# Ledger of designs, part 76: designed miniproteins, single chains, continued (5)

Each design is a single chain, and the fold is of that chain. pLDDT is the mean over its residues in the fold that is shown.

## One batch from the design tools (miniprotein)

Design m18631
Fold by ESMFold2-Fast:
Structure m18631 (fold): chain A 109 residues (1-109)
Amino acid sequence: MTAEELIEKAKEKLKDVDPEKFQELYNLAREYIKKVAEEKGIKLSEKDIEAMALLITYAFVKLGLSVEEAKEVLEKMTFDQLVEVIRLAAESLLTGEDKTEELKKIFEK
C-alpha cells in the first residue's frame, strides 16, 4: 500500500465536500500529524504527511464532524487512537467498506 494510492483514493472520496470545510479540516489534520511526528521523533515525507492528513480528514467527514468538533477531537486524541483512525480510514478507502461505526467506537471509549 503506497502513500500515493491513499492520497488518490482520499481525494476522490472528498471531492464533493465543501472546499472551505475541506481545507480547514485538512490543515488541522496536517498540523496535528506534524506535531505528533516531531514529538515522537518520527521522520515523515511530505507524501506521508499528505496521506495521513487526508485519512484523518476523511474520517472526520465520515463522522460528520464540524471544524470545531474536529479541533476538540484532535486535542483529546491519543497516539493509539490516531493509529487506529488512520488504519480504519485506509481500510475504508481501499476496500470501499463503510467503517463509520468502528471510527465512532474509537472516540466513545
Scores: mean pLDDT 81

Design m18632
Fold by ESMFold2-Fast:
Structure m18632 (fold): chain A 96 residues (1-96)
Amino acid sequence: SKEEKVLELINKALEAIQKGDFEKAIEYVREARKLADGEVKELLTQAEMDFGVALAVKRAREKGVISKEEADRLIQEYRDRAIELLNKAIELVKSK
């Protein structure tokens, strides 16, 4: 079903982020968002934005623009928020 595909894509995003692959995580969330509607789509949109911020911070760190300490703190903050949003989206899809 469409719901099963959304769940599969969210789980793939969670696997990608465990490996530190923010670009793949964003891609999977974006694909899930295209299939989702309502509150699930809103949660996925917020998660995509949070992963996007984490990726931007990671890139800034690679360029030496910010300290490792500040980058690690911000990456963890936005990564963890995005993961919470994805887990909430999973619960909503399953509770249909």
Scores: mean pLDDT 89

Design m18633
Fold by ESMFold2-Fast:
Structure m18633 (fold): chain A 83 residues (1-83)
Amino acid sequence: MLSDEQFEEIRNLLAQLLKDENLSVAELAEQMGLSPSTVSNILNGKSQPSLQQIAGLIVLALKHNNTELATRLTEVLNKILSS
């Protein structure tokens, strides 16, 4: 389970990925193999992402050559795994 701070950081990074890559929620969901409602619920703080979904976001950021965002997501994942 993510802390509130870790969840907020992941949500902010997800929102930044959408902005940086000019992706809609539906397009990001398709690229991750998730429903648009799943992505929307994470963005709106209604449900926490799984560790596998966070790893999927890192892979997606790397596919878009967004190495800064991938690094920031990896730092959050490392904090979660070391807690």
Scores: mean pLDDT 84

Design m18634
Fold by ESMFold2-Fast:
Structure m18634 (fold): chain A 73 residues (1-73)
Amino acid sequence: SPLAEAVALLLDPAAAPEAIAAVLNRLDDQQLEDLLKYYHTLPSPASRAKLEAALALLSPEKRARVEALMTQK
C-alpha cells in the first residue's frame, strides 16, 4: 500500500525527503487525507519536519491537493 509505504518512510530516520515525496506522488485523495490525519497525531517534530520537506518536493498538482486538504479543518 502506498499509504503504508509513506507512513513507514516518515517513521524511518534514514529516509530522505525525496523518497517520501516519490511515494506521496502515488497517493490518491483518500490516502492523502488519511496520511494528513495521521500527521496531525504525530508527537514528533522531526517526523513533521520530514513530511514538510517532502511536501516541498511534490509535483505542483499534488502539492495543490495537499494544501487544499490542509486548509480544511
Scores: mean pLDDT 74

Design m18635
Fold by ESMFold2-Fast:
Structure m18635 (fold): chain A 64 residues (1-64)
Amino acid sequence: SPLDQDRSQFNKNLNDLTLKNIKESIENSKSKKEKDVNIDIIKGSRFVLSSAYDFSVEKEKQKR
């Protein structure tokens, strides 16, 4: 679609957001270990998708 080309150009600008995400990740890494017990409650609902991803990667690893 022609909109896909416009989105590709926009996604390149998202590289600036990646830098901000790295900065926030560094700040969170200090308190993340301490509040990991609290995050597990929130992850409880969404970690299911993360587990499915890990299982897929494991099968890919055994195949290759």
Scores: mean pLDDT 53

Design m18636
Fold by ESMFold2-Fast:
Structure m18636 (fold): chain A 74 residues (1-74)
Amino acid sequence: SLAAEAEELIKKGSEYYKQGKVDEAERYFDRAAELARAAGNPGLLRKVAQYYEDLGRTDKSAELRAEAEALEGA
């Protein structure tokens, strides 16, 4: 499923982040965000948003949190 693929990409991105490979981590989180959007899964969007915040990508984090809130409010 799209959700399962997003979770796997988040896991890989997290491992790159732990290694200090910030650019590689962000690429995996970007792909995970695309799949989370396609899945319409607010929990996954929030999870990716948290990692974007950890990377200092506050704009991307805010975007995904807003998208998750919109899905939860529907």
Scores: mean pLDDT 87

Design m18637
Fold by ESMFold2-Fast:
Structure m18637 (fold): chain A 78 residues (1-78)
Amino acid sequence: IEEAIRRTKELIRESKLPEELKEKLVKDLEEVLEELKKGVEALIEKHNLEPMSEEEFEELVLKSLEALEQQVKALTEA
């Protein structure tokens, strides 16, 4: 998961976005990931679900990050 965060930060840094937005996106990304982790842990406990594997959790995080990047692009272009 932390490697996925690092890769996403690199993608943001390499993007054509203004530096101000890059800095804000990185901060928001870290905040969203912390909330997502807490949410997943709470759901597992509440519904007595099987713990997610690291691979499954990384995939969930990557999908969430892709969705967030798509939202930023849509907001910037539209």
Scores: mean pLDDT 66

Design m18638
Fold by ESMFold2-Fast:
Structure m18638 (fold): chain A 73 residues (1-73)
Amino acid sequence: MSAEEVGEAVKKWLKENKPVTAANILAAARALGLSEEAAEHVLEVAWYYMFYYGLSLEEAAGVGAEVAVERFG
């Protein structure tokens, strides 16, 4: 899967598995086959984009997944 496809898949998983929590973001990343290191990086990037760019945690998790795949995939 491309980085963009993984980002969209994470957002879809989170929409189907409310509420959007740190635990559910890690669960989404693991369900999509990301390593533990990559899954933790998704959460770190998601918090950054939520706090500094005003994205929802769901949208920020999608961005985080794209970044994690590009860095670790």
Scores: mean pLDDT 82

Design m18639
Fold by ESMFold2-Fast:
Structure m18639 (fold): chain A 99 residues (1-99)
Amino acid sequence: MIEEIKEKAIELAVELHRAKAAGTEPPEELKEEFSKLAEELRALIPDLKERQILSGEAALAIAEEEGREELAAILREMIARIEAGDYEAAEALGKEAEA
């Protein structure tokens, strides 16, 4: 159940990003579906770390969709560091991803 909701949230994040890349505004229905799933995940996943990992996974899916291989590699490493509890290393990798 929860894994299905996580997977759908990642799919919607990728779809929203595609819409933004193709135009200036994503469909309202798509934004509302994503918002609803985000609210459900927030209620189902009380742990902030797990939600941060999910956010990283969504960013990774978008980077892979765009063929941004270098960014995807940084995001994978960042997710691994968050999972390990190494938040300082994760923050440093996040800054590299933004540079």
Scores: mean pLDDT 76

Design m18640
Fold by ESMFold2-Fast:
Structure m18640 (fold): chain A 63 residues (1-63)
Amino acid sequence: MKDIKIEIKPEMSGTEAAEKVVEAFVKQGISEDEAGDRFLEVMEKYRKEGKTVQEAAEEAAKT
């Protein structure tokens, strides 16, 4: 699989990070709905493990 490259900065809000991930996925041909669902699944998993929203967004972009 090709890695999706996005820049998630510490000062970004969760909404800004989510929009960056969704935009990157849409550019790869994934629908906005599928990109959003994928981001939410990874974010929920990582938040339960004590990860930040920025870390979750970076991992969602890689998967």
Scores: mean pLDDT 66

Design m18641
Fold by ESMFold2-Fast:
Structure m18641 (fold): chain A 87 residues (1-87)
Amino acid sequence: MSIEELRQEALRLADEGLANVDKHAEYMEETLSVMEKLVELIKELFPALSETYDELMNEINKLAKEDIQKALEKARAFLRYVKSLLS
């Protein structure tokens, strides 16, 4: 996949994640799945930040089990940040 194809796919996944992030806990698993796919693509585009992305995903996954509202807030912030990087 080209860099431009990776960027476009990452943008699509970020938009999909943002569309789903405000849904109830029953949709959180779908949101997390989209974010995990997005993280793998973004690591190819920005490999120097790979560890930061893994730490953020681990924190969001933990919060999804402990405090769904904080998980959604962090997921939204991360998705907005990624979209900003790709735009």
Scores: mean pLDDT 77

Design m18642
Fold by ESMFold2-Fast:
Structure m18642 (fold): chain A 55 residues (1-55)
Amino acid sequence: SAAEITAKVRAELRALVDKLRQAKTTKNDEQVSQIEAEINKEVQALSAEAAKELA
């Protein structure tokens, strides 16, 4: 269901934000870039799905 997908995406985004914080603390630039790209991708995907539901 849409609610289940939204819950999974939100949980995954929270986990990615935590990993990003840790990667920045350890100065792992490659990991930071990869995590930032994944967060951006997830946010864009979630925004697109929300737009479809609101349309």
Scores: mean pLDDT 76

Design m18643
Fold by ESMFold2-Fast:
Structure m18643 (fold): chain A 118 residues (1-118)
Amino acid sequence: SEEEIKGLEELIKTLDRIEQIVFDAYQEVKKLEKEGKSIEEIRNVVMDALREVQKLVEEALKKYPDNIYLKNLYETVQKALERELKSVEDVKEVIQEVADAIFRARYFYRFELEKLKE
């Protein structure tokens, strides 16, 4: 129970860090779009953020290899990294897809943590 609580709290902290990276990237994309920056510059911001997220998810999967939500997040990020981002709309769509995967994982683990605490 105590070890399960610690593991779940660590996973939630990792998901919080991943969410922050994606949120910061979204804010930067909005700023660059308003400033009229090139799609190449906007794309680079998102691709760098997705690579950082991929590394964090890979590290989490080493500890929780059978975790369905982490596998789904990993697959979502991998697909995003392979996608051709031709417009700001493509960039925003990719950010939304990754954010949705993070939200589903965080929502699930918050309830699991609550069940372990009386």
Scores: mean pLDDT 85

Design m18644
Fold by ESMFold2-Fast:
Structure m18644 (fold): chain A 72 residues (1-72)
Amino acid sequence: MVEEAIREATEWLTTEFGVDEASARAAAENFIGEDVAYLDAKGETRVLSAREAAERLKTVARRGVEDGEALR
């Protein structure tokens, strides 16, 4: 369920990566929303399910945390 995925991703970002709750929740909602549309390498629109978005967020957040902490 979307709400559970958002909560889980928020907890991962705050506890494992030290992201603040507001930013973590915003990121989780942006990627774990019911349907996430994104552009592929060819510029074509694709859609991710909430489950797939959760896994992608975890991978992206891992890189983003180091860059985010350097500036913010």
Scores: mean pLDDT 58

Design m18645
Fold by ESMFold2-Fast:
Structure m18645 (fold): chain A 73 residues (1-73)
Amino acid sequence: SAAEVAEKVAILREDTEGALALLREAPDREVLERVVELLRGLAEKFREAGLDELAAVAEEAAERLEALLAELE
């Protein structure tokens, strides 16, 4: 149901925010680049499955990590 999807989106968002905070405190270029690629791939797969809200969470996370990568240059 839509409510179950919303609950899963909330959980993924919270877990993602925690992971982003950890990555920001100990940034590593190779790890960040790999995680960005994984998140973009997940976003594409979520959109193909019609899970646009989950795709948005993955895309937002990728954009935040790309911003951090730019700071490391």
Scores: mean pLDDT 79

Design m18646
Fold by ESMFold2-Fast:
Structure m18646 (fold): chain A 98 residues (1-98)
Amino acid sequence: REPGPGERALYRASPLLLDILLESGATRDELTLSELWELFGRYLVKNKMVKPGPSGLHEDNVIDTSGTPLEEVFGKSSIKLSSPDAELALQSQLTPVP
């Protein structure tokens, strides 16, 4: 299916999520959803929250967020990357750029 308008729209991350993305090498606070997920994945690998597989991140893996800024982002001490809860939590940290 054709990418939705949200996939090409720019979003501003919340200050909490922005700190995470900047640590991962983000150069701007205005990001597409695809760029955000890429930078988020880099943050998880860098902080050893997931084990990188031959094809990148294992989306079915449970992430331990306890004691990290991600616990505040997700409101949980663990999440699955493939879960709708993870996607909705990240979207709740985003404000559309007009």
Scores: mean pLDDT 67

Design m18647
Fold by ESMFold2-Fast:
Structure m18647 (fold): chain A 80 residues (1-80)
Amino acid sequence: SDREKLLELIRRLLEEADEADDFEAEVLLALALMSVAILLSSGEASEELARLFEEAAERARRPRLARAAREAAERIREAL
């Protein structure tokens, strides 16, 4: 489904952002967060989406990614 494809895209964006340089990391993180905003505006909040960002935050080596992922996870859970 389109939702599953978007979730996979978000996961890849977060993984790549943690490995990228500062500029690329910001671009990739912005794309992941924009995708979340689209899903939330469409009522597509899910436990799966929240867990994806929670796991990204726990694995993040970049402090900015960890913070943004935690904030996104909280926002997603508020929409459940």
Scores: mean pLDDT 83

Design m18648
Fold by ESMFold2-Fast:
Structure m18648 (fold): chain A 86 residues (1-86)
Amino acid sequence: TEYEFISIANEVLSQEEIINILSEPGTALIVAYKQKYYALSKTPLPKDAIELAEDKIKAKVIPVVIDPQEIDISSWTKIGILKPVS
């Protein structure tokens, strides 16, 4: 599946909004934490999707599978959303 990257670097997202975003299949939230970039998703993403995020950000992106119900990331810096093209 082809992926798209949507910049949201100026958005303030609540934990509920983050849970809703990550509830969509194949979706990841790209965040910055302590000078590193992460792709947070409920399920593993294809390598090509991570490489797209790395190309857009010009930095290494570390994929991490999370349960958004168990971790509050509302305070982390939001960079973008990575999702399958509709």
Scores: mean pLDDT 82

Design m18649
Fold by ESMFold2-Fast:
Structure m18649 (fold): chain A 107 residues (1-107)
Amino acid sequence: SDQPVVPALIFMRIDGERKLILAGGLTAAELEELIRRGIIRDVGVEKAATPNGSEREVRVFEITEEGAAELARELIRLAQETYGAAEEDILAEMKKVHPLLYEALQK
């Protein structure tokens, strides 16, 4: 896509702590869609240190409890459609690669 990317940090809360899930650029349209679906909530703008010691403004989001379960279900659906894999095999791989999303499905 030719749309400009917004620097974004997406966190999930586990046992009261912020755990980073994604650090990168998403388009404004992608961020608004995730907010509209209730997957993430906007926390605001924070200054983040870059590896070279400079600071930049980044948009900060948190995955909602409902959004974590929704994202996990969407990933299962996409894996089934893309690879034709059984749900049990997808869940086993999710537990290994994305344990936080797997945990959200168990609630």
Scores: mean pLDDT 73

Design m18650
Fold by ESMFold2-Fast:
Structure m18650 (fold): chain A 61 residues (1-61)
Amino acid sequence: KVQELVDKGMEDLEKKRKELTERYNKLVAEGKITPEQAKAEIERELNTLLGRYLIEITQAA
């Protein structure tokens, strides 16, 4: 069902957001990237995952 896919996808996105935040925060602490670049990379990766879930939801509907 579409609603179940949406709820599961949102939970998975939150878990991935935490993982990416920890990874990119380490890079910021090491001086390899700026906090602004870290935010942009996290948003890019999360948007990629969201796009995949939207395709799956559309095909399931």
Scores: mean pLDDT 76

Design m18651
Fold by ESMFold2-Fast:
Structure m18651 (fold): chain A 97 residues (1-97)
Amino acid sequence: EKQKELSELERKKIAEIIRVSFDLTAIIFLKYEGLPQEEIEREVEDALAATDDPKVREAIRKIYESPVEEATRLHNEFVKELIKESDKEIEEFKKQL
């Protein structure tokens, strides 16, 4: 059933957005709290190991390299972009129903 496939796609996209947002938030939080560089680098390595998406990997790198205030802005912008891309993919799938 195509409706089941749509529901599965929507759930997958929501889960991906949540996961990426949590990974980026963790890096920002560790930087904000001033935790040791070793712990921040470990969180970055774990986040990079969790994804093969070049866009997500670039976002992780930029957030790691940016001051907390800039990293927070980049995180908000990136999550908005992910939501827009996911919405577009879902709408394109709906046109096939």
Scores: mean pLDDT 81

Design m18652
Fold by ESMFold2-Fast:
Order: structure tokens, then C-alpha cells, then sequence
Structure m18652 (fold): chain A 70 residues (1-70)
């Protein structure tokens, strides 16, 4: 479990989107969102405009959650 969290954090630092991380690790996007709390928005801020990327990532994550709960 902890190793999986570390892999997710590493890919976030490399600016890999949630959907790609979930697909690569074979886990649902909800799991990525659960591991990536709001604090991880700092990672996006370091490499790109936090406001824009954060909104896009959050929108995609919510859309996938709605799809899964259909």
C-alpha cells in the first residue's frame, strides 16, 4: 500500500494526470484522488499555473467519479 502511494506521488511530481496514473497502476481514479489530497496541489504549482491545472484535474476527477457511481 505505501509503495503504491509513493509511486502516485512520484508520477504527480512528473506531472502525470490522474487518469494516466490510475490506468498505469490499475486502480480507480477515486483511489488516486483519495491519495492526492488538496495539499498535493503544491506539486502542480511548482511546474505550472496552479489555478488552471488544479481546476482541470479536479473537473476530470469528478467526472470520472460520477461515471463510476452511475
Amino acid sequence: MDNLYQQIYQMLEERVPFTAIAKKLGVPVEFIEQVVPSEHSEIFREDAPKEKLQQVAEQLTEAIQLYNQS
Scores: mean pLDDT 62

Design m18653
Fold by ESMFold2-Fast:
Structure m18653 (fold): chain A 71 residues (1-71)
Amino acid sequence: MSPAGELMARMLALRKAGASKEEIAEAAVRMLEERGWLETAEEIRRIAAETDDVNEFIERTGELVEAAELA
């Protein structure tokens, strides 16, 4: 599975389980740090700080990782 697809699946599963935006953000950051995508992981932390809505956070984070995957 692509990094973007794997991340999206994990974020959606955590949201379904009732995880907070902060918990979802930490899971996303950890996954990308494990892959060595340190700059993208820091951008996810920034998106989490800028968004109040968990669904907006998931959407923006997914778009960011898809863009990074294509670069």
Scores: mean pLDDT 82

Design m18654
Fold by ESMFold2-Fast:
Structure m18654 (fold): chain A 50 residues (1-50)
Amino acid sequence: SQIAQLDAQIAALQQQYQQAVQNGSPKSVIMQIDIDIGVVQIQKGVLRSF
């Protein structure tokens, strides 16, 4: 269940990333979303190995 929640969060962040790029958001905003995706992916990896 937690892995499914993290997958949903990653999908939502990826959609936010695409929207931010299309909307011409500041690079800092786009980079922050990319970092957030990476953090959630790492958390999912750790949780899956536990």
Scores: mean pLDDT 82

Design m18655
Fold by ESMFold2-Fast:
Structure m18655 (fold): chain A 80 residues (1-80)
Amino acid sequence: SEESEKIYKEAVKMLEALAEYAEENNDVKSLKLAQELFEELLEYYNNKASPEELKELKKKMLERIRKEETKEAVELVEKV
């Protein structure tokens, strides 16, 4: 659906921001996290997850990023 595609694209942008931050700071741990979250997001999208399922996944992704990342990385991700 258009709503699912919109949420997916927003989540992709968040993970792109995290990956770019990780690459610029040579942070292998953050890059690995971004890759793991991208794989999970792609699996949900390819399995035609509902907008509600994608919103919940995006929320859980943000919670994991907040837990595992620096304040600077979190602020960059949330700005997207």
Scores: mean pLDDT 85

Design m18656
Fold by ESMFold2-Fast:
Parts: structure tokens; C-alpha cells; sequence
Structure m18656 (fold): chain A 77 residues (1-77)
């Protein structure tokens, strides 16, 4: 899936940057969030936002995953 490939790329990026703690946390978050992210595939932005608004815990975990992915990307620059 597109979500799975994106998560795998983020984990690989974190490891390449030497951020093993970030990579491990991304693996944990990816395993937990992958079924949810796959359920959002093919949805419009409006539909995805409506689903995210119903689950603040999932939204918080997605924001954590995004922040960790950005940290890995910055370390590679």
C-alpha cells in the first residue's frame, strides 16, 4: 500500500540519518497506524479530515509520526 511504502521510507530515512530511536518509534507507530492509514487511502481531504476529527488519539499519533519523519529528513540535510 502507499501508506506502508511511506512508513518504510520514513523508517529507512531515520536509520540512514543515524536516528535509531526515531526509527524504532516510527516502526511502532507504523504498525499501530497502518490499518487506519490504509482506510484513508482513496478518500478526499474532506472525508479524511472528518474521520480524523472523530479520533484525537489517532490524530496525535499521526502528528507524532509526521514530526519524527521531518526530524529524520532534517538530519539528512
Amino acid sequence: SNAEKTIEAAIEGARKAGLEDVAKRLEELGKELLPFLESLEGLSAEEAEAILAKDPEVLAKLQEMDALSQKAAEALR
Scores: mean pLDDT 79

Design m18657
Fold by ESMFold2-Fast:
Structure m18657 (fold): chain A 79 residues (1-79)
Amino acid sequence: MMEEMARAAEQVRRAAREAGAAAGVDPAVVDALVAAAERIVEALREGARTGRYEEALRRAEEIARAAQPALDAMAAAMA
């Protein structure tokens, strides 16, 4: 599971950077979204390690909410 989650995070990171570069999105915006995705994966891994899945999901939701400005910036740049 943890190795699969790390692989998923790597794939998301690569895909996001490739898509962002192709669309002409600011690399800082891409990096912020990648960092948010990596933090979500880390929170879920910690939940799996401790068995506190509800806390891990709530933490992942907080990270996703904090990433909304970067998502908005990406949407504006691609519009």
Scores: mean pLDDT 72

Design m18658
Fold by ESMFold2-Fast:
Structure m18658 (fold): chain A 60 residues (1-60)
Amino acid sequence: MSLLEEIEKNAKKKIAELEAKVAEIEADPTASQEEIDKAKNDLEYAKQHAEEALKKVKEL
């Protein structure tokens, strides 16, 4: 079953969107370090969530 591939594809798409958001905030000279850190934390959280989802599918 390609369930792993679907989860990975969806995770990569979401991560790419968050990476673009981080890049946009980093390019904004008015952005605070706290805003940049928050966006980076959201990205890391999404990556961890994707890894956990893949782990659960592998367990099944």
Scores: mean pLDDT 78

Design m18659
Fold by ESMFold2-Fast:
Structure m18659 (fold): chain A 66 residues (1-66)
Amino acid sequence: ERRVQLAKVLAKSGIYMTELFGKYAEEIKKIFEKMLADAEAQGDTEAVKILREALEKVKEYIERRK
């Protein structure tokens, strides 16, 4: 549960950073991809769900900025 809350906070912060600085979008995406891989390896299904949702939003932002 604490991990899920932390993942939500990080996801929101990452999206805000991406919105403010656009150029960091690719870096934020890579960080979330690494975190997702780690969560999958640990079997943390709640963190996996949150990180997949966050990655989807970051990818949508990147596409919109083109």
Scores: mean pLDDT 71

Design m18660
Fold by ESMFold2-Fast:
Structure m18660 (fold): chain A 84 residues (1-84)
Amino acid sequence: MTEEITREDARRALEEALRLAREAGREKVALFVEYLLEKLENASPEEIGEIYAIAVLIIENPDLDAIALAQASNDEELLKLLLK
């Protein structure tokens, strides 16, 4: 499906993911979402689509490990943050 995701769409999805992660006590997932919110401010259109997809995965899959999410995003800096 080819649809242009806006920065606002990604931001809203991340805010919902952050709320759900915090309510579930998933501290590392919450930290990951906060990192993505910061990254979103300077994200390219291509990166916005990727960030949105990750946010939706977090919302739909509350049992997903933050490390598995970082690996799926192929983000070395994020992986280092989670492996503290």
Scores: mean pLDDT 72

Design m18661
Fold by ESMFold2-Fast:
Structure m18661 (fold): chain A 60 residues (1-60)
Amino acid sequence: SMAARFERILAGLREIALKNFDEATAQEFVAEARAALSKDPTEETAGEVALALQERIHAA
């Protein structure tokens, strides 16, 4: 289902965030990603939130 795919994407983003940030920062990022995907549950939005995470990691 779309909901299961959506949650799988968020779970993957959470794992990556937790490897690079503290739990509070990771939780905030996942909340932002969840809000974005809830507004527009597309592959394009999923790609955009993944890139945003990568940029945060490289900027830190």
Scores: mean pLDDT 80

Design m18662
Fold by ESMFold2-Fast:
Structure m18662 (fold): chain A 73 residues (1-73)
Amino acid sequence: PLSEVERLFQRLDRDRDGFLSRAEVRELARELGVDPAEVFRTYDSDRDGRLTPTELGGMIAEAEARRRAAALA
């Protein structure tokens, strides 16, 4: 089975280039409750407007930690 990161990546990677475009990241950011501009500032290190799977993994882990903390509080 795919991890949540892999499932989200496959769902949002509409052009199948192995990266998430700005439009795809905006859609994911809305679902995670984060600012897409902040995501690109933090995780898009080379400023090409795309996220790698590694960068997406970091973003998902942080969003999941925040959701767990909120659910338990």
Scores: mean pLDDT 66

Design m18663
Fold by ESMFold2-Fast:
Structure m18663 (fold): chain A 87 residues (1-87)
Amino acid sequence: VAAEAVVAYVKSRITSEVTGGQIITGLEDVSALKEAFPKATFTRVDLWRNGKAVVTFFLDLKNGSYDVSLLVDPETGELEVLQEIIT
């Protein structure tokens, strides 16, 4: 649920192909993230805030970049955007 919510949000924000980058996540289930962003490198860090997982993206796009830090509820998939930069 949580990983799928994160994937849906990020894909709704990007307008071009992901060519690389990094995903740093507190979520234990990383399969959906790896499947959605196969060109990104992936690091799991036990980083949690108020019982929610922190997921940070530094994505390289074909014609720009996209950086976002999200706070996600692992039970509900509810998202809070902590920081978002689109270039």
Scores: mean pLDDT 78

Design m18664
Fold by ESMFold2-Fast:
Structure m18664 (fold): chain A 120 residues (1-120)
Amino acid sequence: SLVEKAAEIVKKAIEKMTEIALKGLEEKDLEKALKEMDEEFEKTRKEIEKIAEEAEKKNDWESLKKIAEMYKIFVEFYNEVKEILLNTDVNDEKQVEAAKKKIKELKEKAIKEIEEILKK
């Protein structure tokens, strides 16, 4: 289904963004991490837009609504992870560990919310 396809794209993007963010914190290269996060966001946005357009052309308003809900979760995840990265001093080990923990928690929350949409 279009909903399942959108969910796979969003979940894969969340996983990849998590890896990018954690690597940026470990390597102390937040500029590179933020750039790669923005690139992954734009790629995912375009892929979801195409699926949403297909749902709209089919007048599949129920699928379109679920796709929009999953995209909102994805946007919120992206913005929250970026905010963590922008506010983390990579030379402070305590801040880096707190950031890593919070990013992992945000990933688990986002994936769970997407799985709940798939059950509806």
Scores: mean pLDDT 91

Design m18665
Fold by ESMFold2-Fast:
Structure m18665 (fold): chain A 90 residues (1-90)
Amino acid sequence: SEKEKLLKEIKELLSGVYDAIDNRDYKKAIELIEKTKKLIEEGIKKGLLSNEEIDLIIDWYESLLKYAELIKAPKSVIEAIKELIEFLKE
């Protein structure tokens, strides 16, 4: 389904953020987070993402936030993750 394809793409972007952080490519990490935000905005606009899918994505990004804080990633990366989580909680 279009919803399953969208969730898969969001999850692949999340994997890319973890990889970018591990490689210390913080610019790429932020770019992938921003791309994810735009993709989620379009998914919401199309009615593809319900509260259940949004809650799932929040859980994924809260796990990413804990990881980024644990490894002491730059404040810019941590703030980008927090901004996406706050956006999703609206």
Scores: mean pLDDT 89

